Designed miniproteins, single chains, continued (2). Designs and how they scored, part 28

Each design is a single chain, and the fold is of that chain. pLDDT is the mean over its residues in the fold that is shown.

## One batch from the design tools (miniprotein)

Design m4948
Fold by ESMFold2-Fast:
Formats: sequence, C-alpha cells, structure tokens
Structure m4948 (fold): chain A 69 residues (1-69)
Amino acid sequence: SDEELRKAIEEADKNKDGRISFNELREAARLAGIEASDEELTRAFYDSDVDGDGLLSYDEAVAALRKLL
C-alpha cells in the first residue's frame, strides 16, 4: 500500500525537508518491512532519481520502494 510506504518515508525523513537520501530510503524500507540488499536499494534509488540530483522526492521514494516489492 502506497500509504504505508509514504508513512515509512515520512518517518525516515529526519530533517523533514521533503528530500530522501539513500540512507533515509534504506531506513524507510526497514520501517516498511522490506528486506532488500544495499545493491537492490542502490538500483531502486538511482532508477527513481529522475532529477539526477542524488535525492528523491516522496513520490520517487514510494516508486523506489514499490520496485523492491
């Protein structure tokens, strides 16, 4: 469920700036109960980083986590 993924992302976003780093995406995956390797997380992160800035929006982070399901 996208709502559960978004809640996990909000919980992992410690600075509440709407930007999700790789480390915050890893924490969001853990909070959502997604078991993924750093390699799988890295692929999902960069596949979803449409802006190419090394940070994800909440919508891009939800898309990244969905790729791990």
Scores: mean pLDDT 78

Design m4949
Fold by ESMFold2-Fast:
Structure m4949 (fold): chain A 68 residues (1-68)
Amino acid sequence: SREERIANLFAFSQEFTKTYLQALKDNNGDVKAALDETIAKLPELGKKYNVPESLVENLKKYLEEQKK
């Protein structure tokens, strides 16, 4: 349902944020290293929450740009 899709997107967003913050701590505040680690986990997270592959790909592209 639409409601389930929205709930899954919210859960994906929350776990994504926690993943990034944990990666940031694990890499002593190195944003580039934290983004690399988070991006590597993105496909698994997308699959877990049934997020469209196109949205995951767009998010990955956006995050790659943030490494500059």
Scores: mean pLDDT 86

Design m4950
Fold by ESMFold2-Fast:
Formats: structure tokens, C-alpha cells, sequence
Structure m4950 (fold): chain A 71 residues (1-71)
């Protein structure tokens, strides 16, 4: 689960950081990576649903959602 992975990375950053600035920098980087991963998972789920959809109206809706997330 993404939350557990992020939590573990933050705990490792806290243990390995010698200053508040170093910790802050690492937390920002961990958070940015997590947000990119969430976006990718959403896009992949929408793509899989679109491939399996036989209803043309529902497929068009899913394709519009993919366009909004991917641009």
C-alpha cells in the first residue's frame, strides 16, 4: 500500500537526517514521488476499464476521464 511505503520512507529520512532542513528536503521529495505514483495508478485503472468496456457510451465516458488525467 502506497501510504505504508511513504510512511517507511519518511521514518528512514527522519533516522538518516542530521538537520530539519535535510529532513524537509527528503520529505518533499518522497511526497512528490508518491503523488506521481498515485497519478500513474489512476491512469492505468482507467485504461484497463476502457479496454474491457463493451458499452460504447460507457467507453466514451472512460476515454474522457483518461484524457482529463493524462491531458
Amino acid sequence: MLYEEVKKKIEEAEKNSKSKEELRKKVVEITAEALREIGREILEELLERAKREKDEKKKAFLEEQIKRHER
Scores: mean pLDDT 72

Design m4951
Fold by ESMFold2-Fast:
Structure m4951 (fold): chain A 83 residues (1-83)
Amino acid sequence: MTAEQRAEAEAAARELGLPTLNPGVAATALMVRGIAYIEEGDYKKAAEDYRRAARIARLLGDDEMADKLEKKADELLELDKKK
């Protein structure tokens, strides 16, 4: 794990109360919380979680997943603007 991957995992673990600093677990937890925010209609917070998950995915070398998560975040912000 790189220093950058560790820093992102530590930030997410601290915020989400995760028992592990694994960046893959941190990205998954952010996506799960993002889905919960979508269900509540809080598209702005959901977009923030998807962008953070995308950053971790990119650090792990999963550019395709990162691009998909960034696109989803942009769609959520567009929905927030049309309320």
Scores: mean pLDDT 78

Design m4952
Fold by ESMFold2-Fast:
Structure m4952 (fold): chain A 69 residues (1-69)
Amino acid sequence: SMMERAQKLGREGLDYSVKGMQISISYGEKTTRYLKEMLRAIREGRLDEAERYVRRGREIVKAGEEQLS
């Protein structure tokens, strides 16, 4: 359902916000921009757009985790 998609995106958004803060020293403004756009899309109910930003954020987080390990 739409509500289930929104809840899933909200949980993913929070996870990426936490991880984004941890790696933001290395990835700065780019990570913050994607997180802001994702949260805005979620709030506006634009779930397809939010899902795209989640994917982009996930890629940034993965790259950061690989460099920090």
Scores: mean pLDDT 70

Design m4953
Fold by ESMFold2-Fast:
Structure m4953 (fold): chain A 55 residues (1-55)
Amino acid sequence: FEEMRKYADLPPRIRELAVLDYEYERVIKGLKSLNDQEGIEEAKRLYEERKARLA
């Protein structure tokens, strides 16, 4: 994560959420390039579940 310096002063939990958001965005971009609409919907569902577990 080349821009992790932006998260250096954040609490560990907040950093984990930011990293999760970053990884999710990358996954969605990849799925969009593959035109995998079903994969995009599944990724969104899993992402929301993971965020809820970190809450």
Scores: mean pLDDT 72

Design m4954
Fold by ESMFold2-Fast:
Formats: structure tokens, sequence, C-alpha cells
Structure m4954 (fold): chain A 91 residues (1-91)
């Protein structure tokens, strides 16, 4: 339980970082304030955070804690998808 709570908190933090990075990328792309190269770099950083969140989630045995991290991961993936679509639209 104690270790799994730590894994859950770290997983949510990593997924949260991916979401923040994706949101910044989406906003910057929509406003035209970031270049495509900068957006691609930010999305790579978000992918790294998301990958760490997935690795942490896979170590969680408690189904309720795993489900919470999974929800955060899914939210981050959707936001990253939206950011990627917006960046491609700017071409």
Amino acid sequence: MKEERRLGMLGEAEAGMASITAAVTLTGARKGTISKEEAERLLRLAEESLRRAEELRDKIKDPALRARVDASIRAARELMRRAREEVERQE
C-alpha cells in the first residue's frame, strides 16, 4: 500500500507534466508563438513524461490506484493528440 501510493503519486505527476507540456504546445501553436521545431521538441518531452507515467502505472497492483493513473495518462494522450493535430495544421 505505501509503496503503491508513492507509485500512484509519481505516475500522476508524470502524466500531469505531459498534460502541462502538451497544453503549452497547443496554446503556442494556436497563437503562432512557437515554431514547428519548438512544438516537436515539447511534444517529445511530453512523450518522455507519458512513458515514465506508463512504466509507473504498470508497477501498481492496486486496481483503483492503477485506474486513477490510467485516467491521467488518457487525458495526457488526448491533449498531446490535439497539440499534434494543431501543429500539423500550421503547415
Scores: mean pLDDT 86

Design m4955
Fold by ESMFold2-Fast:
Structure m4955 (fold): chain A 72 residues (1-72)
Amino acid sequence: SEEEELLQKMEELKKKFKEAVEAGDSEKANEIAGEMQGLGKQLLDKKAPPEIIEKAIEIMKEIAELKAELEK
């Protein structure tokens, strides 16, 4: 489904975010975090099933935690 495709794209961006964090590229990490937020909003706007929204929120929380570690 379209919602599953969006969730898959979020998983791919999560991998890219981890790569940016490992490289110490805060600017790129922030750009990827912005893209993730946009995809999360698309899932909400499409009224995705609760289980898909829950997974998207979990990915977003992991990204926020990694970003906080970068800013320490």
Scores: mean pLDDT 80

Design m4956
Fold by ESMFold2-Fast:
Structure m4956 (fold): chain A 61 residues (1-61)
Amino acid sequence: MKKVILVAGDDPEKAKEAAEKLKKEYPDAEVIITNWSTEEAKAKALELRKQGYEVYALGVK
C-alpha cells in the first residue's frame, strides 16, 4: 500500500513548502496538497485508514 500525506491549509505558499519537505523526507509517499481544512483532512485520513490505507494529515497556517 502507498503511504499518502494530505497537506491542508488556506496558505498555498506554506502548503507547497510543507509538501516539498515531506516529499524529501518520505520519497515513497504520495503527498497531496488540498484546499481542505485541517479537520476535514484528518477526517478523510481516518476514513481511508479504516480501509487499510496509510494516510496522514498535516495542517499548515
Scores: mean pLDDT 78

Design m4957
Fold by ESMFold2-Fast:
Structure m4957 (fold): chain A 74 residues (1-74)
Amino acid sequence: SEEEAEIQRLKERIEKVVANGAADTTEIRGVAEHRFEAHGLLTLGDGTTYELHIKARAVDGKGEVEEVELRKVP
């Protein structure tokens, strides 16, 4: 479905952002495990809004998303 395709595209973009940010962190600090969790609202240019929940970690200089949940808000 269109909604499923949009969610998948958003997850892929989030994964890339996390990978880049986590890599910088691990490169500076050496071999360390960093975890973060973020909650918020993501509003797209067309006015579509998603409730967003991300859990991620940095592993071996790479960002790894553990969980991404996107829920469309009416």
Scores: mean pLDDT 65

Design m4958
Fold by ESMFold2-Fast:
Structure m4958 (fold): chain A 60 residues (1-60)
Amino acid sequence: MLPSREISIEMLKEMFQLPVKEASKLMNDASKRVQSGEVTHEQALELIRKEVKAALEKRK
């Protein structure tokens, strides 16, 4: 009954590679999209990973 929790933990780990303010915004946006049924938890994780990767690439 906790597959969504495991995915949320992975999202949190990915997001902590960004500044807290940006990480919080991504988490809130992803949570709202999941709750509205726009995306699944798995799709939200993929979206966060792409955003984190792009932000890290731009910083280096």
Scores: mean pLDDT 70

Design m4959
Fold by ESMFold2-Fast:
Structure m4959 (fold): chain A 70 residues (1-70)
Amino acid sequence: SALREAALSKARSPEEAEALQEIVDTILKGVRENKSLMDIFRELNLIFARNPTISRDAQLHLVSLALELL
């Protein structure tokens, strides 16, 4: 709940808030499961492929916010 509340407060739209939550969860899970950085990046790319309304600049902003929330 705390991560979701933080995502909602920092995101500019509901779509960005949901994407931010998925990014945080994907990075945390990848690190815990000892996934390679390439595998984590592939999963992040799939999140953005499912959210085509999120611009490239917004994608970089969301990844930056996710790293700050970790």
Scores: mean pLDDT 79

Design m4960
Fold by ESMFold2-Fast:
Structure m4960 (fold): chain A 84 residues (1-84)
Amino acid sequence: STLSDEVLQEVERAFREIVEAEDEEEARRLARKWGERLLAQNPAAVRLLLWELEHYAENPPEGAPEKRARNAAAAGEVLRELLA
């Protein structure tokens, strides 16, 4: 199913907040909070967020702080758990 523009915007916002989190623990808290909200709306939104976080962890932009890739990986584990 196609996600609405509003849901896509929420996924983009969740991704940004998670990646920019202060540390991995905060990234996991944000992933659970956003993941539960998105899962209640549409599980496909959680799968999209997971895909974006995994892609970022594998392909971090040059010059980005290393913590962002670690945040993305930690958040991805939380979302996999929510989807199980």
Scores: mean pLDDT 87

Design m4961
Fold by ESMFold2-Fast:
Formats: sequence, structure tokens, C-alpha cells
Structure m4961 (fold): chain A 80 residues (1-80)
Amino acid sequence: MEEFRKEMEELVKSIKDEEDAEKVREEGEELLEHLERGDLKGAAEELLKMVSTAQKAGVPDEVIERLARAASDAARRVES
């Protein structure tokens, strides 16, 4: 969870538009709520929304990939 929050904040810092930054943060919190409930499908849907918003906001692919890896690691810990 902590690594995901760290990568989310780095991604948010890469977004110049305040509305897009807030949207990604909200989507990230929803993703974490789904993971806490064990809803991996819901978490994946929120991750897809975050990726879409970040791509539209011009976030570098490397930053988006780091967020996706952190989300996958968090999901794996829930399954374990």
C-alpha cells in the first residue's frame, strides 16, 4: 500500500492541471478501498481510469508503469 501511495504522489506531481491531479488522487483512493475489500476487479477498473487520466495529462509512460507495478504488488499481497 505505501509504495502505491508514493508512486501515486509522484504521478500527481507530474500533472499540471489541478482537476486532473485531484481526479487521479480520488481514483487512487478508490483503488486502495477496493484492495482493502479484496475486490481485485474493482481495483483493476480504478487503475485503468488512473492510467487513462494520466496519459491524457501527458504523464511519462515510465511514471505510469511504476504506478501500475506498485498496484500489482499491492494486489498480490491481498491475494497472499
Scores: mean pLDDT 81

Design m4962
Fold by ESMFold2-Fast:
Structure m4962 (fold): chain A 88 residues (1-88)
Amino acid sequence: DVPLSEEEKRKLMTERLYEEAKKEAENLEEMLKEAEKLGDKEGAEVLRGIIEAGLSPEEIAELLVKMHSQSDPEEALKILKEGIEKAK
């Protein structure tokens, strides 16, 4: 009856995004092949960087959640690249 607080909504959304991102992390190699097939050179480079860095699915999920918090695709890509560099 009472709408969820903004903090509660944020927690639920973050948990859901984390679970979804964790599932995506298991499919990184397939995502890389698809990006290469579509000619998405930037996306393919980022995905290769994640795989090469040896990030755990949990670490990848945390990066994807951070990216989702950004409305700008360029800023999201920057966050992902910085996360990969920090992991190396």
Scores: mean pLDDT 70

Design m4963
Fold by ESMFold2-Fast:
Structure m4963 (fold): chain A 57 residues (1-57)
Amino acid sequence: SDAEIERLAEALGVSPEDVRKALQVSGLTPEEVLEMLEAGDKERLENIRELARLLGA
């Protein structure tokens, strides 16, 4: 959902569009990434953030 994408964008410090691209490339769902955020999986979140930033450039 758009609300999940917006929450992830704020948490990762990237645009919602960059989050959508990162999810599409990685094959992850917004729910899976939100679970990583809730679990405090900093390494996996940082990898997704970097992917989103690279795709947004």
Scores: mean pLDDT 81

Design m4964
Fold by ESMFold2-Fast:
Structure m4964 (fold): chain A 75 residues (1-75)
Amino acid sequence: SVIDEVLAKMKKEFQETLKKQESELRKYEAEDPKNASEYRKKVEEELTEKFDKLYEEALREGIAKQSDALKNQRA
Protein backbone atom coordinates (compact mmCIF):
# COMPACT_ATOMS: atom_id res chain seq x y z
CA SER A 1 0.00 0.00 0.00
CA VAL A 2 0.99 3.65 -0.37
CA ILE A 3 1.04 4.00 3.43
CA ASP A 4 3.43 1.03 3.73
CA GLU A 5 5.76 2.54 1.09
CA VAL A 6 5.92 5.92 2.89
CA LEU A 7 6.49 4.21 6.27
CA ALA A 8 9.20 1.93 4.78
CA LYS A 9 11.07 4.96 3.39
CA MET A 10 10.87 6.76 6.75
CA LYS A 11 12.09 3.67 8.64
CA LYS A 12 15.04 3.27 6.23
CA GLU A 13 16.07 6.92 6.70
CA PHE A 14 15.68 6.63 10.50
CA GLN A 15 17.87 3.49 10.48
CA GLU A 16 20.68 5.62 9.00
CA THR A 17 20.14 8.17 11.80
CA LEU A 18 20.41 5.36 14.38
CA LYS A 19 23.74 4.18 12.90
CA LYS A 20 25.21 7.69 13.09
CA GLN A 21 23.94 8.19 16.65
CA GLU A 22 25.38 4.84 17.81
CA SER A 23 28.77 5.96 16.43
CA GLU A 24 28.52 9.22 18.42
CA LEU A 25 27.47 7.36 21.58
CA ARG A 26 30.53 5.07 21.31
CA LYS A 27 32.80 8.13 21.07
CA TYR A 28 31.11 9.75 24.07
CA GLU A 29 31.41 6.53 26.13
CA ALA A 30 35.16 6.43 25.36
CA GLU A 31 35.69 10.11 26.30
CA ASP A 32 33.32 10.36 29.32
CA PRO A 33 32.59 6.90 30.79
CA LYS A 34 31.27 8.38 34.08
CA ASN A 35 28.35 10.14 32.34
CA ALA A 36 27.93 7.63 29.48
CA SER A 37 24.85 5.87 30.95
CA GLU A 38 22.93 9.13 31.57
CA TYR A 39 23.87 10.47 28.12
CA ARG A 40 22.77 7.23 26.41
CA LYS A 41 19.41 7.39 28.22
CA LYS A 42 18.90 11.02 27.12
CA VAL A 43 19.79 10.17 23.50
CA GLU A 44 17.46 7.12 23.50
CA GLU A 45 14.59 9.31 24.79
CA GLU A 46 15.31 11.97 22.12
CA LEU A 47 15.47 9.29 19.39
CA THR A 48 12.14 7.80 20.57
CA GLU A 49 10.47 11.25 20.41
CA LYS A 50 12.01 11.90 16.97
CA PHE A 51 10.82 8.49 15.69
CA ASP A 52 7.28 9.08 17.01
CA LYS A 53 7.15 12.49 15.27
CA LEU A 54 8.51 11.10 11.98
CA TYR A 55 6.12 8.14 12.17
CA GLU A 56 3.09 10.41 12.69
CA GLU A 57 4.19 12.67 9.81
CA ALA A 58 4.82 9.68 7.50
CA LEU A 59 1.47 8.11 8.46
CA ARG A 60 -0.37 11.39 7.71
CA GLU A 61 1.42 11.66 4.34
CA GLY A 62 0.59 8.03 3.51
CA ILE A 63 -3.08 8.48 4.45
CA ALA A 64 -3.30 11.69 2.37
CA LYS A 65 -1.74 9.97 -0.67
CA GLN A 66 -4.05 6.96 -0.27
CA SER A 67 -7.09 9.26 0.00
CA ASP A 68 -6.02 11.08 -3.20
CA ALA A 69 -5.54 7.74 -5.01
CA LEU A 70 -9.07 6.64 -3.99
CA LYS A 71 -10.56 9.96 -5.20
CA ASN A 72 -8.73 9.61 -8.54
CA GLN A 73 -10.16 6.08 -8.98
CA ARG A 74 -13.69 7.52 -8.61
CA ALA A 75 -13.09 10.44 -11.00
Scores: mean pLDDT 81

Design m4965
Fold by ESMFold2-Fast:
Structure m4965 (fold): chain A 84 residues (1-84)
Amino acid sequence: ASDEELVAAIKAIKDADIEAVAKALVEAELTGSKIELPMADGSTIAADPRDVIPLLKKVNPKLWEAYFRASVEEGLRLIQEGLE
């Protein structure tokens, strides 16, 4: 995907979808998988989370905050499960 397509997809994420997309980004980053981002036209775009995550803070700060929170919560969950 082009940077313009990624920026458009990240901007188009609805508030109701932010938490789900944030969790999907954390899972995709951990598993090395691609994420499907919803677009304003109702289509989806497959993207590498490593290309998406650096754009979050600048393009969609609400999604960045949700991603950061989900990342911390997943880290705490793994520690509580006895993983170091």
Scores: mean pLDDT 76

Design m4966
Fold by ESMFold2-Fast:
Structure m4966 (fold): chain A 114 residues (1-114)
Amino acid sequence: SVEEAKKLIREYAKKHGLKLSDEVIETAAEIIVAAVNGEWHKVPLARQVVLDWLLGKHPVDIARELMKTLGLSPEEAALLVAAGLLAFQKFNSIEEAVKTAIDLAVEILKVLEQ
């Protein structure tokens, strides 16, 4: 459920020192749940991230564009891009998907700080 994903995102984000708004946590949870259910294409932001990736954009550049267009912090943009890229993977649980998204967000964030 989206509520389960929100709780897991809060727990793992706190463990990794990521500062996220409640709105971004909710959006990321919706994208992650949609990806786990094979329905990522129903979330407009997930479709945008997937399309940008397929057009050859690096995840870091997609994150920079979201920071510019949506006024997101680097941490928030990194998480939303990571969640969108879950479209290319299959997961056994929401917890596995959340962990994968947070780990990828941390990697994107490290490059954004360069």
Scores: mean pLDDT 87

Design m4967
Fold by ESMFold2-Fast:
Structure m4967 (fold): chain A 89 residues (1-89)
Amino acid sequence: NDTVRDIAQFNLDSILKYKDDFDKLKQLLDSQKSKLQSTVLSDKEIQFLLQVLDEELKLLEERKDTLSDEVYNYIKNTLQDEINYLKSQ
């Protein structure tokens, strides 16, 4: 599934390239969340993506001191929304 691969490859480092361009960062995060929510996923794909998102949250916490509160909170909330969506399936 191309969407699962794209989400898994869209790592925190790719997002943090745009930490100084908040509008672009929001656009990228919102686009990924929209792709996730519009895709029919198997149980295996859901479990895989939950692991990927949990790892991204851990990396975000490690890099918190390098980010503004606004950027940190937006990324964290988006990742938590995606995790909650997957758990509701």
Scores: mean pLDDT 79

Design m4968
Fold by ESMFold2-Fast:
Structure m4968 (fold): chain A 99 residues (1-99)
Amino acid sequence: SDRALQLIRQGQQYFDQRNYDQAISLYDQAIRLARDAGDLRTLGLAHMRRGSVYFRQRNYDQAIRDYQQAIRLFDQAGDDRGRRGAQSALDDALNNRRQ
């Protein structure tokens, strides 16, 4: 899903500029495209990236939901590396929510 990956890269550029609303919009588009394509790995990545935006906004509950979706999607895709990355991000979000 080349277009979904392109949207993820564009979302990362807006995220780096702290334009979180545009980053979320692009990740939402990537999520729709990857879902429609059945591209579980790219869908997991898009959820992880959107979760990272919510984490930076200190919206930990929304970040947790996205990281949990990413874990499930990477497990379905057989992507052990993606799953471990999503688990680490989830643990960080859970720890920050407690504080």
Scores: mean pLDDT 91

Design m4969
Fold by ESMFold2-Fast:
Structure m4969 (fold): chain A 99 residues (1-99)
Amino acid sequence: MEELLEELKKLLGQDTVEGIKEAIFNLAMDLNAKADIPLALLRWELKHHDLDPETVAELQKRIEELEKISRKGDELERYVNAGIEDEENQRKILELLKE
């Protein structure tokens, strides 16, 4: 149990459980903010403009990349809110952080 918490502490540069929780929450918020506005704009452009197939493919690829970033942020927030005291949540957070 302590081994996973020590790894999170080392990765996030935090000394306390509260510090780890805050760092993960802040990272999740940063990832969501980085993805959400560009994702909305690209989806709007794809739906409302008559674009050539090559441009559509490029926009779809960028949308998929941003969706992965948004999902990572959402999952980090979900696991930290569920409780980092749970070993399974610690493991899932570490997997997301290491990707």
Scores: mean pLDDT 82

Design m4970
Fold by ESMFold2-Fast:
Structure m4970 (fold): chain A 75 residues (1-75)
Amino acid sequence: SVEEELRELFDKIAASTDPAEQDRLLDEIVELAKKHGLTPEEVARLLGRYALDEPDPEKQAKIFAAMRRVVERLR
């Protein structure tokens, strides 16, 4: 599902320490969202629950930061 693909991409961003890799992953997320006709609000809704369930506060913060950047790029 698109939700599972988005979760996997956000998990990769949370684990990444390379800014260039993070930017490539963000571009993939934006492309995936556009391909499936997702609005910024739909992306935030789908992944907000996933981010809140993340037990690592550092990873959770990275996921929320990535969500914010994706939402801004889709607007």
Scores: mean pLDDT 79

Design m4971
Fold by ESMFold2-Fast:
Structure m4971 (fold): chain A 97 residues (1-97)
Amino acid sequence: QSAELSADGSFTLNPKPGSTLVVTFTAPAGAIRSISVTVNGKPVPAERVEVERLSDTTYRVTIKDLTEEHAGTHTITITLADGTVVGPTSGTAEVIP
């Protein structure tokens, strides 16, 4: 399963329990303070969210051992160093079995 991120950083996927979610996305220019994920408006604990910088503007978020609570609408939120909250400019989410 895969989905393209919408303009607000949201995507809808229905992953099977035990799978891994990988989201690769482009962040806007600027220093980043944090990246967070919500599912159906509920925050995913930071310890569950692995963030990897692939380039100056491209990031990968990985969430392992997905449960039924990870089905539905996901949103990626980026907090810039100045405290501004923004979404990704583009991206793709995929489920790995």
Scores: mean pLDDT 79

Design m4972
Fold by ESMFold2-Fast:
Structure m4972 (fold): chain A 63 residues (1-63)
Amino acid sequence: SNEDQATAIANGIVDTKRRRGEEVSDEERERLRKEALEVVEGAKDESDLSKRVTAFAARQLAA
């Protein structure tokens, strides 16, 4: 489902941040999941989804 994909994307970002020594709150994790869900739901096709997810993750991890 789109919700399962959004959860997986958010978990990947959270895991990467934690491996870098960053603390991630429950509120931040839920924010990432909600924003990832909007990215997944806004995608036009699988190729667009891949590009949008890559850009989203890059933005979240650059901060």
Scores: mean pLDDT 85

Design m4973
Fold by ESMFold2-Fast:
Structure m4973 (fold): chain A 100 residues (1-100)
Amino acid sequence: EEPELSEEEFNEEIERAEKNAIELLDKLKSQETDEEKKKFLEEVKERIRELAKKMLSASREERLKLLRVMEGLVNIALSLHAGELSVEQARARVDELLAR
């Protein structure tokens, strides 16, 4: 088992994860010319902000789960930007991820 992070250290990690994810998604959105891809990236940013807000009131176990969901959302956005997924496929992946 990994050593437990303090609440303060865990909150700092959440804040960094949110900031890094939003900055990355803003960069990806600025490089996109496709209107549907831009809309999807904006929706992912909104989802990340909602997850970060949930983490502030969540148990430690729930926070770890929500952090993994946030990481999954970023990975889906990166795959979409790389042309590995269509917008339709990316939306389906988000729905699957959020159902967990």
Scores: mean pLDDT 80

Design m4974
Fold by ESMFold2-Fast:
Order: structure tokens, then C-alpha cells, then sequence
Structure m4974 (fold): chain A 107 residues (1-107)
């Protein structure tokens, strides 16, 4: 299976306004695509989940069935975003108390 790495960066611009940048990276470390959007979200968690959803769609469009990325620990919005994009979590690896490595596969 082809696996891509997602880079998700979220920047707060204003109250409930966020800039989300998603980068799709191949197994050799090459940037395949990048997308930046300004969105309205209730929290950083929701803004990050939006980025994950975009990245999952970008990966699928590029022909990747598996994705991996680093996410804040305990962000349930990320799991929902993956499910909405047609992905399921295959593995979660704690990196520290606040972050987890998530590996997901297109179902």
C-alpha cells in the first residue's frame, strides 16, 4: 500500500478564525501537494480536525490508501474527521503526554 505523511499546521488569526495549512508528503519526503485555507472553527481542535479531513482527501486523490500524522492527544474531532473522509485508524502510538502518531487506512 502507498502511504503518505500529512503535515497539518494551524494558526489562530482571530476569535474563531484559523489558518490551516495541509502538506501531503510521500515516503521519500517529497512534497506532493499543499493547501491553505482560512476557516471559522469553535476551537483549535476543530481547526486541526478540518486540516486532517483535507489532508485525507488530498491523499486519496493522489492515490494513497494510508496516511500518518502527528495529532494532539485526545482530540476526538480528528477520529470523526477521518471517519467522514472514509479512513479508519489502524494504529495510535503515543509520542509524549500531549501528542500521538496516528496511522489511518482508507476503508
Amino acid sequence: MKRATLGVRVEKLDEKKYKVTVTLIDEDGNVLAQRTEEIEAESLEEAYAHGVRLGAQMAKEAGYDEIRFVAPAGNEAVRKALEEAGFEIVKETPLDADTVLIEARFK
Scores: mean pLDDT 82

Design m4975
Fold by ESMFold2-Fast:
Structure m4975 (fold): chain A 61 residues (1-61)
Amino acid sequence: SALEEHLASKSPEAVAFAQENRDIAMKILKSTKSDEEVKKLQPLLLTTQLGIADVRDKLLG
């Protein structure tokens, strides 16, 4: 989809990093203080088998 293509073009390194190190991916999400940006990454992060709900809970409380 256009959204997936857009996200991949903006953060290809972040996706690659998430595949290599889950903890680093979580730190990247935590540094993103926008719930909207977390949701934009959700489709890509699911392919890396990250617990995005758990990460969001840690970001928002």
Scores: mean pLDDT 52

Design m4976
Fold by ESMFold2-Fast:
Structure m4976 (fold): chain A 87 residues (1-87)
Amino acid sequence: MPRLSREELEMEVAFSMKVMKAAVYMTIGENYFKKGDKEKAIEYYEKAIKILEEALKEFADAPEELLRALEEMKKEAEKKLKEVKES
């Protein structure tokens, strides 16, 4: 098995951290929406979408299954953003 370089490990950590951060922002957005703070909910959903877009662009060579999961997370965040704006 090839050994991962420091740079490759840092890239994998960055990928995982971006996915986790997007998920956390979606959770924060949901909590603000439940509290009636639509402005904060919009802010955090937009932050989640931006991170997911950056992850899809930076890690385009990742396995298809992971890219598909990122795209679905982005669609979910966009759907929730629309729900907040239309409420």
Scores: mean pLDDT 80

Design m4977
Fold by ESMFold2-Fast:
Structure m4977 (fold): chain A 80 residues (1-80)
Amino acid sequence: SAVELLRRAIELAREGRVDEAAELLKRAVRLAADQGILSVEQAVGEILRVIGILEEDLSEEEKAERLIELARELLARLEA
């Protein structure tokens, strides 16, 4: 499920596996769109936010923190 992918992305980000966390986060967003939980426009916006975090001139720890925050926001939306 998209929720399980988001939880795994948070775990990977906490382990410092930023690129793998970002890939699972994007997969969770696509799955949520495929299931009708997010619109295509919302899903595109969230994927662009993930890409933006990776492209920012930040430490790996700061990128991980931002990915965790984004994943938690998405979890709240999917569980509401």
Scores: mean pLDDT 85

Design m4978
Fold by ESMFold2-Fast:
Structure m4978 (fold): chain A 100 residues (1-100)
Amino acid sequence: MKYSEEQFNALVAVDTLLIAAAIDLVTARRKGASPEVIETLEKIVDLASKAAEAVENGDYETALKYLDEILKHAENLRKLGDEESAKLVERAAQKAIDAL
């Protein structure tokens, strides 16, 4: 394997966040969510992808910074009225942080 067991577990957690956020974004677009909600979810997907790349490179400090930004965007989703997406992203992001 290319990764240590700890790095692999961190990657799985971040990839799980990325997949969950991407599915939520597709669902939001299909349901006709507001442009602000869609833009926020697009930023979360981009940040999750960058966090995964940082973990692949062993840069846990940079991964943590991206995950912290994702938590701020999740709070914005709640302010925009999308509490379900906010809770989903917060839960997945916290699991990723805990795996670092």
Scores: mean pLDDT 88

Design m4979
Fold by ESMFold2-Fast:
Structure m4979 (fold): chain A 68 residues (1-68)
Amino acid sequence: SAEAERELVDNFLAAEIASAEEAVRAGLLSEAQGRRYIDLLTEEAARVKAGELSIEEGLARLSARVRA
């Protein structure tokens, strides 16, 4: 269901944000790199939650944007 998909996206978003923040604390990412990743992740998650993209499409876009 759309509701279950939205919960899955919210849970993934929370876990990925926590992981990125931990990578910054551990010195694996700069604060700027961590912020950029979280911003891109949040934008693509919003598109999936709005029903504009599938989860797979959102992940593909995130991967491409992070590499750019």
Scores: mean pLDDT 86

Design m4980
Fold by ESMFold2-Fast:
Structure m4980 (fold): chain A 98 residues (1-98)
Amino acid sequence: SLIEGLKALKRAVEQLIKALEEGNRFDAEVYLALAEISLTLLKKDRDKAPPEVVKLIDQIDSELDALNAALEAGDFETAREHARNILKLVDEAIKLLE
């Protein structure tokens, strides 16, 4: 289910934000990996999504790439901003599917 995939991504990103706020790089890398796996699975069902949800998935993908780059650079503040953007996009996608 697209909604179940989006909720799984949301849970991973919420834990990622918490890890980043605590300065816990190892936990942040674990939750980033879980978010990337969740997005990869979600993208397999992309063709079943309405066009507006597809657009949000593509935006989430771009934000996750930017988050990964920020985390690799040690920029936790920028990484948190991208993670919060992902949560907003996920909530918008869930609302469109309800």
Scores: mean pLDDT 89

Design m4981
Fold by ESMFold2-Fast:
Structure m4981 (fold): chain A 65 residues (1-65)
Amino acid sequence: SSELRKAEQRLIDSIKRMVRPDVEVRTPGGLPLATFADLLVRRTPDLTITPEHLKTYQELLEVLR
């Protein structure tokens, strides 16, 4: 759970730094990055790390590179 929370915070911080209001960055699936991050947070209320969450973070990190 602490790892999930740290990964979530890093993702939010990265989005704030990299995603500008005038530039829309998308995930590999075509969803706006900010929307995808918001959906991820909403779907992890228990703060339990799952393989699906880990894969999602890896995909987002690839986009934010």
Scores: mean pLDDT 55

Design m4982
Fold by ESMFold2-Fast:
Structure m4982 (fold): chain A 98 residues (1-98)
Amino acid sequence: MCDNLVEQLIQELLNNYSNTNLAEVGRALITRDSSLASPNLQPILDNLLTNCTDEEIGQALINQYNATNDEKKKEIIRTLAGGIRNSEIREQVLAKLS
């Protein structure tokens, strides 16, 4: 399920936190090209981009945001939401994260 893949992606980004990794993952999501991310993130991104719609990714991000009080996790989640390719879904998701 997409919730598990999004949770794994957030956890990997927390464990390897950097502005570079966040920017690369954001670009990978918006282009739907996992090769733009670091090798450790590519399998999770490939699985997510192959099996999950923008709606499913957006809902998983909202679920993760509402389940956490960690400000770093919230920052990662907002950054990932900014990478949703469909602009209408991206705007709707970002509105729910603020």
Scores: mean pLDDT 83

